# Ledger of designs, part 66: designed miniproteins, single chains, continued (4)

Each design is a single chain, and the fold is of that chain. pLDDT is the mean over its residues in the fold that is shown.

## One batch from the design tools (miniprotein)

Design m14270
Fold by ESMFold2-Fast:
Structure m14270 (fold): chain A 85 residues (1-85)
Amino acid sequence: MAELQERYNRLSQEIVDLAFSETADEEQIRQLFEERTRIAIEYYKKQGASEEEIEKLRQKFEELEKKLLEAIRNKDRKAIEEALA
């Protein structure tokens, strides 16, 4: 349990650092976001979330990934922070 939370927090910080770097690689950021999403879904499954709740979470994270990548392309710092919150 604690190990999943630590991995999630580490990935979140790595995504933030890369998103604000001058050498931000969209594919790298996408891969890190997808790994973070996988960890979040595993955490919620262990907490007893229903299959319907998990599907809604997957859809929400997919939308957040698209918003994050768009914010990075536009160099919109506020939108990047909102997508990662």
Scores: mean pLDDT 79

Design m14271
Fold by ESMFold2-Fast:
Structure m14271 (fold): chain A 90 residues (1-90)
Amino acid sequence: SAEELRRKVEEILEELQKKVDEIEETESDFKTRLEKILAEVKKALERLRELLEEAQKDPSVSEEDREEIREIVELLEEAGKEIEKALASL
């Protein structure tokens, strides 16, 4: 359902934010911090892409709900690319 989809997206984003916050508080090495954050972003992206594929197969999920997930995926993909670029410059 659309409600279950929204709940799953929120859970993924909340888990990602919590892990990023924990990494920023506990990891003092900048390179290692970025590598750990990148790994968590990639895990969140895998879960969100799976939800998006499931949502596209569910006719009860609105196009608006699917578009919101696509926008979140695109933002996290851009964040991941920026982190990879930063790591490559170190």
Scores: mean pLDDT 86

Design m14272
Fold by ESMFold2-Fast:
Structure m14272 (fold): chain A 87 residues (1-87)
Amino acid sequence: SIEELLEQAGEVQELIKEGLEAEEEGKYEEAIEKYEKAIEKIREMIARLERELPDLPEEEQERARETLESLKETLKWLEKKIEELKK
């Protein structure tokens, strides 16, 4: 449901925050673990939205497409973060 999706968004935000804090403290392995968990949740959210999108009311489809684009951008940003931290 959309409500479950919003709850997952909150969990993703907290994981990113924890990852950034760990990164600032030089705890790179902890930061990577937090970012990887965020990526897994984002991938689940993307899969759910892509599945549900065709069945949503027209007015909700536009918002869902915008959310999907934002999730995909965040996913790429986190993947880049992990690659940089593994160097």
Scores: mean pLDDT 84

Design m14273
Fold by ESMFold2-Fast:
Structure m14273 (fold): chain A 80 residues (1-80)
Amino acid sequence: MSPEEQRELTELGNRVLREREDEIQELIEKNPILKDLSPREFLSLMLGLSNLSEESQATLSPELQEAVETLKRWMEEVRA
């Protein structure tokens, strides 16, 4: 990933954290495997998982796959 791509991804992640904090908290509470993560820790984990290959992401639990896809949608929405 290029430095510009990393910066853009970080900026989008920070916007999601600001605008979607309540939704992030709800998603954490609904997923037992995400229990006890802060919204910031959740964001960092999901960004890491989103950088895995599609094949590697397919080996994740359905709950983790849904969380990653939800984060991607929120990042697209805040990009406006």
Scores: mean pLDDT 74

Design m14274
Fold by ESMFold2-Fast:
Structure m14274 (fold): chain A 62 residues (1-62)
Amino acid sequence: MSKEELEEEIEVAMALMHLGVLKATGTPKEEIIKALEELRAKSKSEKARRVIDERIAEIREE
């Protein structure tokens, strides 16, 4: 497995962990979206950005 693949998996895991913590702590929907958008802006992995975008869309549909 390449270092690039490992870095992408780590970024995806970090994004999902952030979402999990925010949901578990009762964070308002609008604040969760803002936090994910900030994380997306800092992410360099295309896969991580895609996962974050999908989670933002799911939260907006809730």
Scores: mean pLDDT 78

Design m14275
Fold by ESMFold2-Fast:
Structure m14275 (fold): chain A 94 residues (1-94)
Amino acid sequence: SFLLELKERLESGELSVAEVADELLKRGYITEEQAEYIKEHFNREQVLELLTQMIYAEVGRRVGPDASDEELRRALLEAGIPESEIDELLEKSR
C-alpha cells in the first residue's frame, strides 16, 4: 500500500519527514496546515507512528466496526504492519 511504502522509505532513511508530509498532502491524506505542522513539530519516530495509525485506520474502515481482534490482526499483517506493532496498537485501543 502507499502508506506502507512511505513508512518503509522513512524507516530506511530514503525519505525525510518533510518529503513524507508532502507525499501525504499530494495524495489527500492530510491538509496543507497538517503538513506544515508535521514538518515543524514531528520527528521521524512520530511520523512513523502517524503512518502506522493511518494504516490502522484504513484497515479498520475496510474490515468494518464488527470485525474481531483476530480479523483486524490478520488484515494489519496483510497490510505489512509487524506483529509487535499490531500488539501495541490493539492494546492502546482497549
Scores: mean pLDDT 81

Design m14276
Fold by ESMFold2-Fast:
Structure m14276 (fold): chain A 65 residues (1-65)
Amino acid sequence: MKLIDPFTGEEVSVEELKKHVERGRAQIEKYARSDDPIDQAMLTMMKLLVEKAIEEAEKKIKEAE
């Protein structure tokens, strides 16, 4: 089944969307492990911008399976 990718707006496969979610989560985790104030600011921005896209993508993946 093809899904609309919340990150790009393009039609992607479930497997491609899973990879996009994995990359987004890895970026958030990378900044979350840092005590650097710049990395903490990046984490805050990623939670506002990327976490919602990850949540939407995961809902689409779950509904497709």
Scores: mean pLDDT 75

Design m14277
Fold by ESMFold2-Fast:
Structure m14277 (fold): chain A 88 residues (1-88)
Amino acid sequence: DELARAEEEVRAVEEAIAITAARLRNKDAAEYEEEALRLFLREWARLRNEPEPPEDASLEELEERARAIVAEVRPAAELLRAAREAAE
């Protein structure tokens, strides 16, 4: 079921974001922003069976890829929220 898969993917992304945010709170933001983006994009690529971002990708390219993923995932996240609310 696409909904069940979307739920798992959104949950994995949310968990990765939460872990990354926790790490960034204890580190210099500029230094860990690129690392956080690379980790997020790598995990997302794994879940989608897509190629990982290139090691030589610029911070700008990583940010652009992350924004595209957020735009793609947002409808699924909204659908999951509505489904949970309706089921309750």
Scores: mean pLDDT 64

Design m14278
Fold by ESMFold2-Fast:
Structure m14278 (fold): chain A 65 residues (1-65)
Amino acid sequence: SAEDYRKLAELGLEQGRLLMEQGRYEEAIAMYRRALAIVEEYAPDDTELKAEIRANLARAEAALA
């Protein structure tokens, strides 16, 4: 269901944050991109979650620059 996909995306966001805390930026980027893709496909109206994922993705990408 849509609720299951949103929950999966939220778990991906949480795992990405843990990877960021560990300095594992490339893995965090991959996790955030997966979470964003899931939200865009199955819960596109969840603008707050998408914004949070995009902000974390941008921070992870900046850490590698």
Scores: mean pLDDT 84

Design m14279
Fold by ESMFold2-Fast:
Structure m14279 (fold): chain A 74 residues (1-74)
Amino acid sequence: MKLTKEEIDAIVEWLRERYGASDEDIEALRSLEGKSFKEVIDFLREKFPELSDIELTALMMLAVAAVMEKDYPL
């Protein structure tokens, strides 16, 4: 599945609040709109090596949940 703008925005918000991501990192992440889930994970592992597998999983789940809450609330 390709990530939407809404999913990328959710990831950006989480990284800013919990990790203090820079504007440069945010711009790079936003360029991944429409890229595959694997490409986004690979980018996050490269740019944020301090993130654990648990944090990466939680971040991906948050992005999916943000889109689902808008279109299909659980």
Scores: mean pLDDT 71

Design m14280
Fold by ESMFold2-Fast:
Structure m14280 (fold): chain A 62 residues (1-62)
Amino acid sequence: AEEAAKALEEAGASKETAEAAKRAAEQGDVHRANLYAAGAVAEGGDPEKAEAAGKALIEAAR
């Protein structure tokens, strides 16, 4: 979860969005993790990196 949150920040997401996605993944909340990952893609300039990080967070939530 922490590595995926760092990747979201590198993709251009805010620290708040990356932290929220990490917490959702740690709680096993796949739906919230997916929602924050989508928000990070919208905020960031690198959609491929944000998508890869989002998928890693969703897998960590399982």
Scores: mean pLDDT 73

Design m14281
Fold by ESMFold2-Fast:
Structure m14281 (fold): chain A 93 residues (1-93)
Amino acid sequence: SMKEEELLKYGKELLEKMRAEFEANPEEAREAAARIRERLATDPEGFLREVAEREERALRLWAEGTKENLEKALEIARDAFAAGYAVRRELEA
């Protein structure tokens, strides 16, 4: 199995790469935030259920302790990170 410290380092590298992608295309991040806002406005219960199911799936992948499964877990959470990036940029403006 992969060492926890090495997995954390790899996760940080993937998050930095993802942030750079959002910085290069901020519209992707704004669109992700808009989709989340729309879902919460139209079907909040269905959206929260989907979020809980995705979180559980991502946590199971993380627990497997491999770089491949970490990549899959972060991809599941991509829209959430994109939306968070957009909100942070709005607050910094």
Scores: mean pLDDT 80

Design m14282
Fold by ESMFold2-Fast:
Structure m14282 (fold): chain A 95 residues (1-95)
Amino acid sequence: EKEKILKEYEELKEEWNKVYQEFVDAYLKSTPEDLSETVAAAQKLLDFIEENLEKLKELKKKLEKLDPEKAKEIELTFPLLEEVRQELVDFLKKN
């Protein structure tokens, strides 16, 4: 079970990195006159966070007994995800 949970976490982390990188790339290519690609990427990233936050919390709970060190790594990402989520919400309200 530990290997299955760790695999699910690594897959989720890989997908997060992909969606986040798509947002960063769109933002760096944007101009003040055209934010359309950045807005679309921001919405996709926000949707990913909203859809997967509970799954990430469940994986962390399962890992608390099986791999406490890995569970601690996941725990430390929650404040950062909440900050990113809020920044995306604020960005989308303005654009």
Scores: mean pLDDT 82

Design m14283
Fold by ESMFold2-Fast:
Structure m14283 (fold): chain A 80 residues (1-80)
Amino acid sequence: MKAHIAAKSLTLDDVHVYTRLFAHEAGKTIENRVVEGDGPLDLTFTETEISGTFGREDAAAALEAIGKHLGIDLTVEILD
């Protein structure tokens, strides 16, 4: 599937919500254990779990990586 998200900012809660929606659309049950951190984007994917950390500036990149893992052609755009 294709999806496009445009937002002024993305929070950890937004990443969790969109991940749930994408997993549902992909017909998968995924436990999301991703948290906000001060380090670089570091995500681990399995068939049943997504875990790791992202900094606030990396929320869009984190969501695109999650979308790619779930087989979603996702574009995230941060608005001014």
Scores: mean pLDDT 78

Design m14284
Fold by ESMFold2-Fast:
Structure m14284 (fold): chain A 94 residues (1-94)
Amino acid sequence: MSPELQRAEEYAKRLLELAKKYLSPEQYAKLKAIVDELLDALRAGTATPQQVVDAAEQIGAIINSADVSEEVKEEMERLVLAIYLHALRHVDSL
């Protein structure tokens, strides 16, 4: 596994743990589906830069719509940015 993919997976795991704690079950399920699809594409070497951008935008929209504190939103948004940057670097390295 590339170091960038490993880091993307580590940040994704942290995001999902936080989302499971603070988001509604419906929002968590939707966010998890997007994350799982992105990670599967990254592992398969089929992910495009546009898919990474689209996933980050969709996850960001879920977080922004969530009824949680600003501090929790900012923490989740930092994790999304970390996933985004490492995922893009992984795609660029293929």
Scores: mean pLDDT 87

Design m14285
Fold by ESMFold2-Fast:
Structure m14285 (fold): chain A 70 residues (1-70)
Amino acid sequence: AATDDLLTAIHDILRERGPLTAAELRQALTARTGVDIADDPFLAALRALEDAGRVERRVVDGVARYALAA
């Protein structure tokens, strides 16, 4: 899938499930798409969302989680 498909899927998962770790988010993506997502496109999509201010990295109880930006 194109990077844009990953951006949309990440956004939808975070909207539905709330704050998730990178590992949980990747598992949810694989389950949702039925496709093994490679590290590079996954990290690139996550970085693009953070750079665009659409996703924030939050540390809660010592665990880093990603959430939709307000």
Scores: mean pLDDT 77

Design m14286
Fold by ESMFold2-Fast:
Structure m14286 (fold): chain A 68 residues (1-68)
Amino acid sequence: MEEREIALLAAAAQVGKLDELGEEGQERYRELTGIYSGGELNRMAIDYGKKHGLSLEQLAEMALERYG
C-alpha cells in the first residue's frame, strides 16, 4: 500500500471518522492494524502531513473523498 493511502486511512481513524469511510476504506484500515500498531499508524499520518503541508483533518477529508 502506498505511503499516501496509509496516511489517509490512519488520519481518518485518528480524527474519529473511520466509520464514515466506505467498506473498502474500513477493510484496508483493518488490514493495516494487522501490520502496524495504532501509534505507528498515527505517526505515519503526522509525518506524511508534515512532509506535504497537510493537517490530520485535511488528510481525513482526503480519505473520505477517496473511500467515503
Scores: mean pLDDT 85

Design m14287
Fold by ESMFold2-Fast:
Structure m14287 (fold): chain A 88 residues (1-88)
Amino acid sequence: GAMKERLDEEVIDALIAMEVGLLKAAHPDRPLTDEELEEIAKRIAKSLPEYFKDEEGLERFAQRLAEAAGVDSVDRILEAIKKAKEEI
């Protein structure tokens, strides 16, 4: 139901904010690398695997992570998510 979907989205957003915030705090003067984005994607995917079962969920996650990371292309995030899925 809608409540479960909202809770899953709120948890995803919180995890993205935490992971991106920690890396930006550690490296404030540079953009996040593809490897760092891959690690964030892997950690969140392992925590909430049900969110990554459909293509719409993957695209929403990629958009949210890209916005939080301040990257121009969602494609970089999608490649990181695909790598994370291969390990789940």
Scores: mean pLDDT 72

Design m14288
Fold by ESMFold2-Fast:
Structure m14288 (fold): chain A 83 residues (1-83)
Amino acid sequence: SAADEERVDRFVAAAQAVADDIRARAATLTPEQLAQYAAAVRHAQGLAAALETRISDPALLARVRAALAALEAALAEARAAAG
C-alpha cells in the first residue's frame, strides 16, 4: 500500500542519514558518540521488526532489511576503527 511505501521510505531515509553520519565521523567518534549511534541502531532494529510484522510485500521488506544491514555495517566499521 501507499502508506506502507511511505513508512518504508521514511525508515530508509532515516537509516541512510544515520549511516552517512557514522561514516563521515568514523575513526574520530568518541565512546559517548558510539554509544549514541548504538542506541539509534537499536531503535532502528525495533522499528524494522515492527515493519516486518505488518508488511508482507517482499520488495518493501528487502528495502527495510538492506537499509538496516547498511546501518549496522556502518556502526560495526566505526567501532572497529575506534578500537
Scores: mean pLDDT 89

Design m14289
Fold by ESMFold2-Fast:
Structure m14289 (fold): chain A 76 residues (1-76)
Amino acid sequence: RLAQDGVSPAEQQEIQRLMAKPVLSPAEAKRLAGLMARHSVSSEKNTVSRQVGALIIGAELGVGAYTKEEIDKLLE
């Protein structure tokens, strides 16, 4: 749920920083997707986290530029 285990505090802060950005670059989107995938796997299989990761990966593939609002809406 919290994904507290499996991701260090520094990595968790990195995720928060990336999600706080209004727009993510492809490199940032890829980084965030990797970190969120680990969150989902290591704690509880959180479908929402997986969906966010998939959308972020999609941005790297040119599906769209993820904004923090898109990610924030999905987390709600």
Scores: mean pLDDT 56

Design m14290
Fold by ESMFold2-Fast:
Structure m14290 (fold): chain A 61 residues (1-61)
Amino acid sequence: AAATTAAALATLAALLQQLSPADAAILVATALNALVKAGAITPAEAMAISLAAIALADALA
């Protein structure tokens, strides 16, 4: 389970790196919007995820 999750996340990260920044941003925004509409996450949680992603990008720069 944990090993499978790590492998899936590594594959997703590699695919995201192959996308342009604009395409990656659209994909993430679309996914977060879909999750909010499905009731899986709140708009506040979607904002928190977006802020965490920005902080991670800054830390890796």
Scores: mean pLDDT 67

Design m14291
Fold by ESMFold2-Fast:
Structure m14291 (fold): chain A 81 residues (1-81)
Amino acid sequence: MLREQMRAAAEAESLGDTRITEAELEETADSVRGVIEAERDGERGRVEVEVVDLPDGTARVDVRVELDGEVREGSHLIPAE
């Protein structure tokens, strides 16, 4: 009983490890885009981050997260110094 529970816990810890299935980074003269796909506990997640340099010296960061069929997006402005 305890030994099987310990094995199930160890398997749950191993299955709880996030596995990166895809990682890509694309750079242009005025932007950087990163995409990370990961698998955890049979669920697939995707994170996209794009940083765009604006003419006034600020940067815009766009983040998109897809998890369990749910999509969440956010945009953030990083001000110039």
Scores: mean pLDDT 67

Design m14292
Fold by ESMFold2-Fast:
Structure m14292 (fold): chain A 77 residues (1-77)
Amino acid sequence: KEVELAEGLIEALARAAEEAGLPELAEKIRELGKKLIEALKKGDLEKAEEIAAEMEKLIEEHREEIYEGYKKLVEKE
């Protein structure tokens, strides 16, 4: 399901940001993720696309840090 997939990806990215020592980034990712999920549930594809693009840019700007956090997250489990 689109919503279930989106929730999983958002949480994974947010947790990676937290492990990278960027709790504010993690909070921003979760905030945008909530808006994305709400848009998907409402069938507002135009809004969902806009939010997804914003999240993609945010992740791209912090790619190295998120990757480092992801490595730490995987190591814990």
Scores: mean pLDDT 78

Design m14293
Fold by ESMFold2-Fast:
Structure m14293 (fold): chain A 140 residues (1-140)
Amino acid sequence: SVVEEIKKEISEFARKALRDTLKQVRKAKNAEEVEKILIDTMKELIQKTAELLRKHPELTPEQRIEVINFLFQQAGFIIEAVRLLFEMENWKDGVEAAKKIEEILLEVKRVALDLYRQGKSVEEIQKAALETLEKKAKEK
């Protein structure tokens, strides 16, 4: 199935992103650096998924929603792994940073799915998702 192939590519990309993110957050000096690392990781996942969706115009609307949901599931796993790492390290500020990005991710998912239901293009959805991430990341 084309959807299974896309999910495999997203999963493999997310696995590499998780390893790189864990290495970067371990070197972070403060919560702001953790937030930036996680936001950058989320942007990369969104961009990769949008690339795959554009490459496969034959996907049905239901299959596209499945891919979008899978993206946000994989992104959520990365944020959860970072949160658990900081809980084990007893770094409260790091845990709160990860929780903040998790809340932002849920809002980005809502925006993406709403625009998809309105019939917006993958390019418009990608742009809105990235803009929502950037806007919410700047809120203190």
Scores: mean pLDDT 89

Design m14294
Fold by ESMFold2-Fast:
Parts: structure tokens; sequence; C-alpha cells
Structure m14294 (fold): chain A 72 residues (1-72)
């Protein structure tokens, strides 16, 4: 179902974002590769979620940034 696919995409995006956050700043090649994969999954999420996707992505991004800040 579309709902299950959206949930799977969110989980994968969160996992990759966590890996990106754990990657050293000097490892530019790995960071670039992870960012490209995240962008690919985000585009699929936008297509599946429709017009509400931007708002949902902004909310997800804000939550990720808040959790990263709290972990520091």
Amino acid sequence: STKKRIEELKERILALAAELAATPAEDEERRTALQAEINRLVNEYIELAGGDSVEKINALSAELQARIAAAR
C-alpha cells in the first residue's frame, strides 16, 4: 500500500540522515553519496505523498534538526 511505502521511505530517510550526521566532515565523498541517496528517496516521497509532501518534509527536517541539536 502507498501508506506502507511512505512509512518505509521515512524510515530509510531517517536512517541515512543519521548516517550522514555520524560521517566526518572531511569525508566529502561519502557525505556527497549519502546526500544524493537521501535526495533520491525524498523525491520518491514527494511523488507518493502528493501536494502535502512539502509540509511533511519540512516537519520531518525540523524534527531531525531538533534531535541532532539535543544529542550535542
Scores: mean pLDDT 74

Design m14295
Fold by ESMFold2-Fast:
Formats: sequence, structure tokens, C-alpha cells
Structure m14295 (fold): chain A 96 residues (1-96)
Amino acid sequence: MREEWLKEAEEKNKELVEKLKVDEKLLKEMQELRLEAVEAGVRPAEEVRQRFRERVLEELVRKYGVSEELVEALKADPNNDEVQKKLLEEVEEYLK
């Protein structure tokens, strides 16, 4: 399916989103970004992935005060497992 490339990006961040339990608005925005990409065609895949991650990062900074170093690292390499793990650890510490 032509949406599989969007789901591949989503799956990489699925655990992060589920762990954070951010409001329903963020999840709906992710769905709307996917819909826009599908309707516009598959070419803007990278643009959709970037906007998706930017929205997640903005909410993380706003709600949990995630360090700017981690935000910058995720923007540089969003698929970096080490950076994602550190982000999850900071969120978990903040929730305690």
C-alpha cells in the first residue's frame, strides 16, 4: 500500500508516542499529516515525516521540558535508537 512508507516512520516512534501518553490532539495531528501526504501523493514523504517529528518534539519540550540537546540530536538523526532511548529515559524521569 502507498501508505506503508508513512507507517514505517510511525512505527519507529510508536513506542515513544505511547510511552508519553500525550493528549489526543497530537495523535489526531499525526493522522491528519498522513492523510495530507496520501492525498498529495507519495513524493512529500520526507516533509510529512519532518512535520510529524517536529510536532512531537514541540509537545515533548512543552510538557516534559526535554533538553534541547536531545531535540537537536533527533532533528539531525530521527532514526537514531540511542537518541530515542535517551529521550524516553528523560520523559520517564520527568513523570516520576
Scores: mean pLDDT 59

Design m14296
Fold by ESMFold2-Fast:
Structure m14296 (fold): chain A 71 residues (1-71)
Amino acid sequence: SLEEVRKEIERLEEELKRLSAQLIAQMRKNAEQSNYDRQVILQEVGRALLAIGDQWQRILELRRKERELEA
């Protein structure tokens, strides 16, 4: 139903906010480390970006379903 789709979107948007906050925190941590393993840091940031991208795709698909249910 439209109500269920909207509740799911709200849940996923909250999760997206959490993932984005984690990425920002990781980037700040990286800026303060002069002797870090660059490859490990890049892998961690890359993983976070992929997770954010996946979550955004799910939100976009649900937004499309929301529009179809409204019409």
Scores: mean pLDDT 77

Design m14297
Fold by ESMFold2-Fast:
Structure m14297 (fold): chain A 104 residues (1-104)
Amino acid sequence: AHPGTHEAHALLEARDGERSESAWATVDTPAVRAALEEARREAEALFAELQAQAAGHPEAAHVVAGTRVLLSDDGREVARVAWGAIYDANDRVLAATEAELPAP
């Protein structure tokens, strides 16, 4: 993070049949709260896609998806990245994706 920016993060993970979710932001403002909710929705959509893909991989043991939103101090979105991966039981990558999403 650069000075004068704020971050909103959402992370979903499934490992050995257990699911966890987290979402957090560096500050609490209306713009950052809105970005956090969008990050949650995008991370959940990507996580669902990767879990569906992992069902086709009998070796899949770990699925992770995240979305990160960067905002300026005035609440403008600077960057948004969605990322995810599927791993086997030995943490070998079976599939991975990363995309910069269009800024709104």
Scores: mean pLDDT 77

Design m14298
Fold by ESMFold2-Fast:
Structure m14298 (fold): chain A 58 residues (1-58)
Amino acid sequence: ASPEKEALGLEAENLLKEINSHPKGALYVKAAFEAMIAYQENKTQLVKELKKIVESLN
């Protein structure tokens, strides 16, 4: 994959780790998984959706 796609994939992975490590993360794990499935071909949108979930945790 291109460096840009690899960077977006790593950012998505880091956001998922943040959601999973948060005390309230279990409330949002389904939404995070649905975003991963829905935006598998659109890593930019996946990162945006995961960032929204992280903002909801904080």
Scores: mean pLDDT 78

Design m14299
Fold by ESMFold2-Fast:
Structure m14299 (fold): chain A 117 residues (1-117)
Amino acid sequence: MEGVERFINALIEKAKELGVSEEVIEAIKNLTEEEIIEFFDKLIKESNPLDQARLVVLRMIILGELTDEAIEEYIKKYPGITKEMIEKVIKDGADELQAIFDEAINAIIEEIEKKIK
C-alpha cells in the first residue's frame, strides 16, 4: 500500500509538471492497485528483455512483493527475462531503476490522457 501511494504521488507531480487537465489528475488520484498492475503488465509486454527485467523489479518494489516466489512467477509470465537479469537489476540499483521509473510514469500518464481526451 505505501509503495503504491508513493507511486501515485509521483504520477500526480509529473502530470502537474506536464500541464495535464484536472480530469487526468483526478483519474490518477483514483488509480487502484489492480489498474497499476495492468499498466505495468502492458509496459512489460511492450518492452525489450532488459527493460522488462527493470519494470518487473520496479513493480515488485512498488507493490512490496520483492520475494523469490514473486521472481519465479514473473520469469514464468515473461519468458524474455531470466532470474539472473532480475538479480542484476536489484544489485545494480538506483540508476537503472530511475530511468525506467521516469519512462513508466510518462507512459501511464499518456495512457490515462488518451482515455479521457
Scores: mean pLDDT 81

Design m14300
Fold by ESMFold2-Fast:
Structure m14300 (fold): chain A 91 residues (1-91)
Amino acid sequence: PLPLYRPNKELKELLEKVGAKKDVYTPAEIYSYIVKYAEKEGLFRYDESPSLVDVSGTELGKILGVDEFDTSDTEELLARIEKSAERVPLP
């Protein structure tokens, strides 16, 4: 079974802007919604790298505690997502 997380208030509100409707997610689902948010808001620096996202001065940057991240570095991004969500035990 995959670990489940409940996003904090700020992350939940951000995910809802890209169609998230659940209370609990896997880290991979949260990652997918974060990528959709970055695409929607035009945060990808495609002129520099296809995977580089600049979140400086954005709400997403404040939630994750970073100014930029690389979507190809999934381990670092997933670790930051886990810090912005409460782990829910499986029943």
Scores: mean pLDDT 79

Design m14301
Fold by ESMFold2-Fast:
Structure m14301 (fold): chain A 86 residues (1-86)
Amino acid sequence: MEEAEKHLQKAIEYAKSGNIDEALDHAERAARLYLKEDPKKAMEAINKFADELVKAGVSEQEAANLATAVALRAIGDVLDEEFGFA
Protein backbone atom coordinates (compact mmCIF):
# COMPACT_ATOMS: atom_id res chain seq x y z
CA MET A 1 0.00 0.00 0.00
CA GLU A 2 3.08 2.17 -0.46
CA GLU A 3 1.46 3.52 -3.67
CA ALA A 4 -1.52 5.05 -1.82
CA GLU A 5 0.86 6.70 0.67
CA LYS A 6 2.99 8.10 -2.19
CA HIS A 7 -0.08 9.64 -3.85
CA LEU A 8 -1.19 11.17 -0.52
CA GLN A 9 2.31 12.59 0.01
CA LYS A 10 2.28 14.10 -3.52
CA ALA A 11 -1.19 15.57 -2.85
CA ILE A 12 0.14 17.27 0.31
CA GLU A 13 3.23 18.57 -1.55
CA TYR A 14 1.09 20.03 -4.36
CA ALA A 15 -1.30 21.60 -1.82
CA LYS A 16 1.67 23.25 -0.03
CA SER A 17 2.89 24.66 -3.37
CA GLY A 18 -0.61 26.04 -4.18
CA ASN A 19 -1.11 23.59 -7.05
CA ILE A 20 -4.61 22.56 -6.02
CA ASP A 21 -5.63 20.77 -9.25
CA GLU A 22 -2.68 18.33 -9.02
CA ALA A 23 -3.25 17.99 -5.26
CA LEU A 24 -6.89 16.93 -5.87
CA ASP A 25 -5.86 14.40 -8.56
CA HIS A 26 -3.32 12.72 -6.28
CA ALA A 27 -5.67 12.84 -3.26
CA GLU A 28 -8.38 11.07 -5.31
CA ARG A 29 -5.90 8.38 -6.42
CA ALA A 30 -4.79 7.84 -2.81
CA ALA A 31 -8.40 7.67 -1.52
CA ARG A 32 -9.38 5.19 -4.26
CA LEU A 33 -6.44 2.90 -3.41
CA TYR A 34 -7.19 3.09 0.34
CA LEU A 35 -10.93 2.38 -0.22
CA LYS A 36 -10.02 -0.97 -1.82
CA GLU A 37 -8.22 -1.98 1.42
CA ASP A 38 -10.00 -0.23 4.30
CA PRO A 39 -12.58 2.61 4.27
CA LYS A 40 -11.15 3.84 7.61
CA LYS A 41 -7.73 4.39 6.00
CA ALA A 42 -9.42 6.28 3.15
CA MET A 43 -11.23 8.52 5.66
CA GLU A 44 -7.96 9.19 7.54
CA ALA A 45 -6.18 10.09 4.27
CA ILE A 46 -9.00 12.43 3.17
CA ASN A 47 -9.06 14.14 6.60
CA LYS A 48 -5.26 14.58 6.51
CA PHE A 49 -5.53 16.10 3.03
CA ALA A 50 -8.23 18.53 4.22
CA ASP A 51 -6.01 19.60 7.14
CA GLU A 52 -3.10 20.25 4.76
CA LEU A 53 -5.34 22.35 2.46
CA VAL A 54 -6.23 24.54 5.46
CA LYS A 55 -2.50 24.88 6.30
CA ALA A 56 -1.88 25.91 2.67
CA GLY A 57 -4.39 28.79 3.01
CA VAL A 58 -7.66 27.19 1.88
CA SER A 59 -10.61 28.03 4.16
CA GLU A 60 -12.00 25.26 6.40
CA GLN A 61 -15.28 25.31 4.42
CA GLU A 62 -13.51 25.10 1.04
CA ALA A 63 -11.17 22.35 2.31
CA ALA A 64 -14.20 20.37 3.56
CA ASN A 65 -15.96 20.81 0.18
CA LEU A 66 -12.83 19.70 -1.74
CA ALA A 67 -12.30 16.72 0.59
CA THR A 68 -15.96 15.70 0.10
CA ALA A 69 -15.54 15.96 -3.69
CA VAL A 70 -12.40 13.76 -3.50
CA ALA A 71 -14.30 11.19 -1.39
CA LEU A 72 -17.29 11.11 -3.76
CA ARG A 73 -15.09 10.78 -6.87
CA ALA A 74 -13.03 7.99 -5.26
CA ILE A 75 -16.21 6.10 -4.26
CA GLY A 76 -17.63 6.58 -7.78
CA ASP A 77 -14.40 5.32 -9.37
CA VAL A 78 -14.34 2.22 -7.14
CA LEU A 79 -18.03 1.50 -7.87
CA ASP A 80 -17.42 1.92 -11.62
CA GLU A 81 -14.35 -0.38 -11.49
CA GLU A 82 -16.06 -3.10 -9.41
CA PHE A 83 -19.64 -2.94 -10.77
CA GLY A 84 -19.43 -0.99 -14.05
CA PHE A 85 -21.53 1.91 -12.80
CA ALA A 86 -20.48 5.26 -14.26
Scores: mean pLDDT 81

Design m14302
Fold by ESMFold2-Fast:
Structure m14302 (fold): chain A 70 residues (1-70)
Amino acid sequence: MPSDEEVAAALRARVEAEVAKQPDPAIREEALQQVDRLLALLREGRISVAQLEAAVDTLITQIRAETARL
C-alpha cells in the first residue's frame, strides 16, 4: 500500500503539473507555497491524508480558475 509520504508526493506532483499550465509566476509561487504548507501540516500530524487530498483538490480548482481567466 502507498505510504502517507508517497500519497503526499503524488498530490504535490498534481499541483506542480497544474502550476506548469499557469503563466503568472506570482500565482505559481503562491500555489506551491500553499501545497508546501499543507505538506508541513501533514508531517506535524495536524491534518490527515484525506484532509490533504481535499485541500489539494480545492487548490487545483483555484489554479484552473485563474488559468482560465488568462
Scores: mean pLDDT 81

Design m14303
Fold by ESMFold2-Fast:
Structure m14303 (fold): chain A 87 residues (1-87)
Amino acid sequence: MKELERLKKEVEELEKEIAEAKEKGEKLPKEKLERYIELKLRLLGLELGAEPEAEILIEAMRKFHEEHEEASEEAKKAGEKFEELLA
C-alpha cells in the first residue's frame, strides 16, 4: 500500500529527527512529537508485530503498571491495617 510506505518513511524521518534532537539536547517542537505519536499509532494499526509495536507496548504497560501500583499500594495498606485489627 502506498499509505503504509509513506507512513514508514515519515516515521523513520521523524525518529531520526527526534534522536538527533535528544542527542544534541535540543527541544523538539511539540508539533513534531504529536505528529510522531499519531503516525506511530496509525502504523501500529496497519503493521502489528513491528519492532515499534514492542516499544509502544512496553511504554503503555509501564504506564498502566504505575497506575495499577498506586491502587495496589492503597489496597495493601488497607489490608495490613485490617489484619492488625483482627489480630
Scores: mean pLDDT 59

Design m14304
Fold by ESMFold2-Fast:
Structure m14304 (fold): chain A 88 residues (1-88)
Amino acid sequence: SAMAEEREYRELKAAVAAGEVAKVVDEIPEEEVEELRELEREYLENPTEELLERIRKKLIELAGKLAGVSEEELEERAERRREELRAA
């Protein structure tokens, strides 16, 4: 349904927002970037809620490792962004 598609789109935006936090520290390992790219390509060809959630978790994981902040804090930021997108 259109509602499910909109939800997936909002989740993707939240994942991208989390990834932007990692990008500002300019130190994402090549192997981790490659894995993220593979997940993103898979999602574009076969979009599923489960794959979107994997992308989101991977972005939070990378940001946590590189930014020196906790995974919980980054997940909170991603969820806050997700709620903002849902409210819009």
Scores: mean pLDDT 58

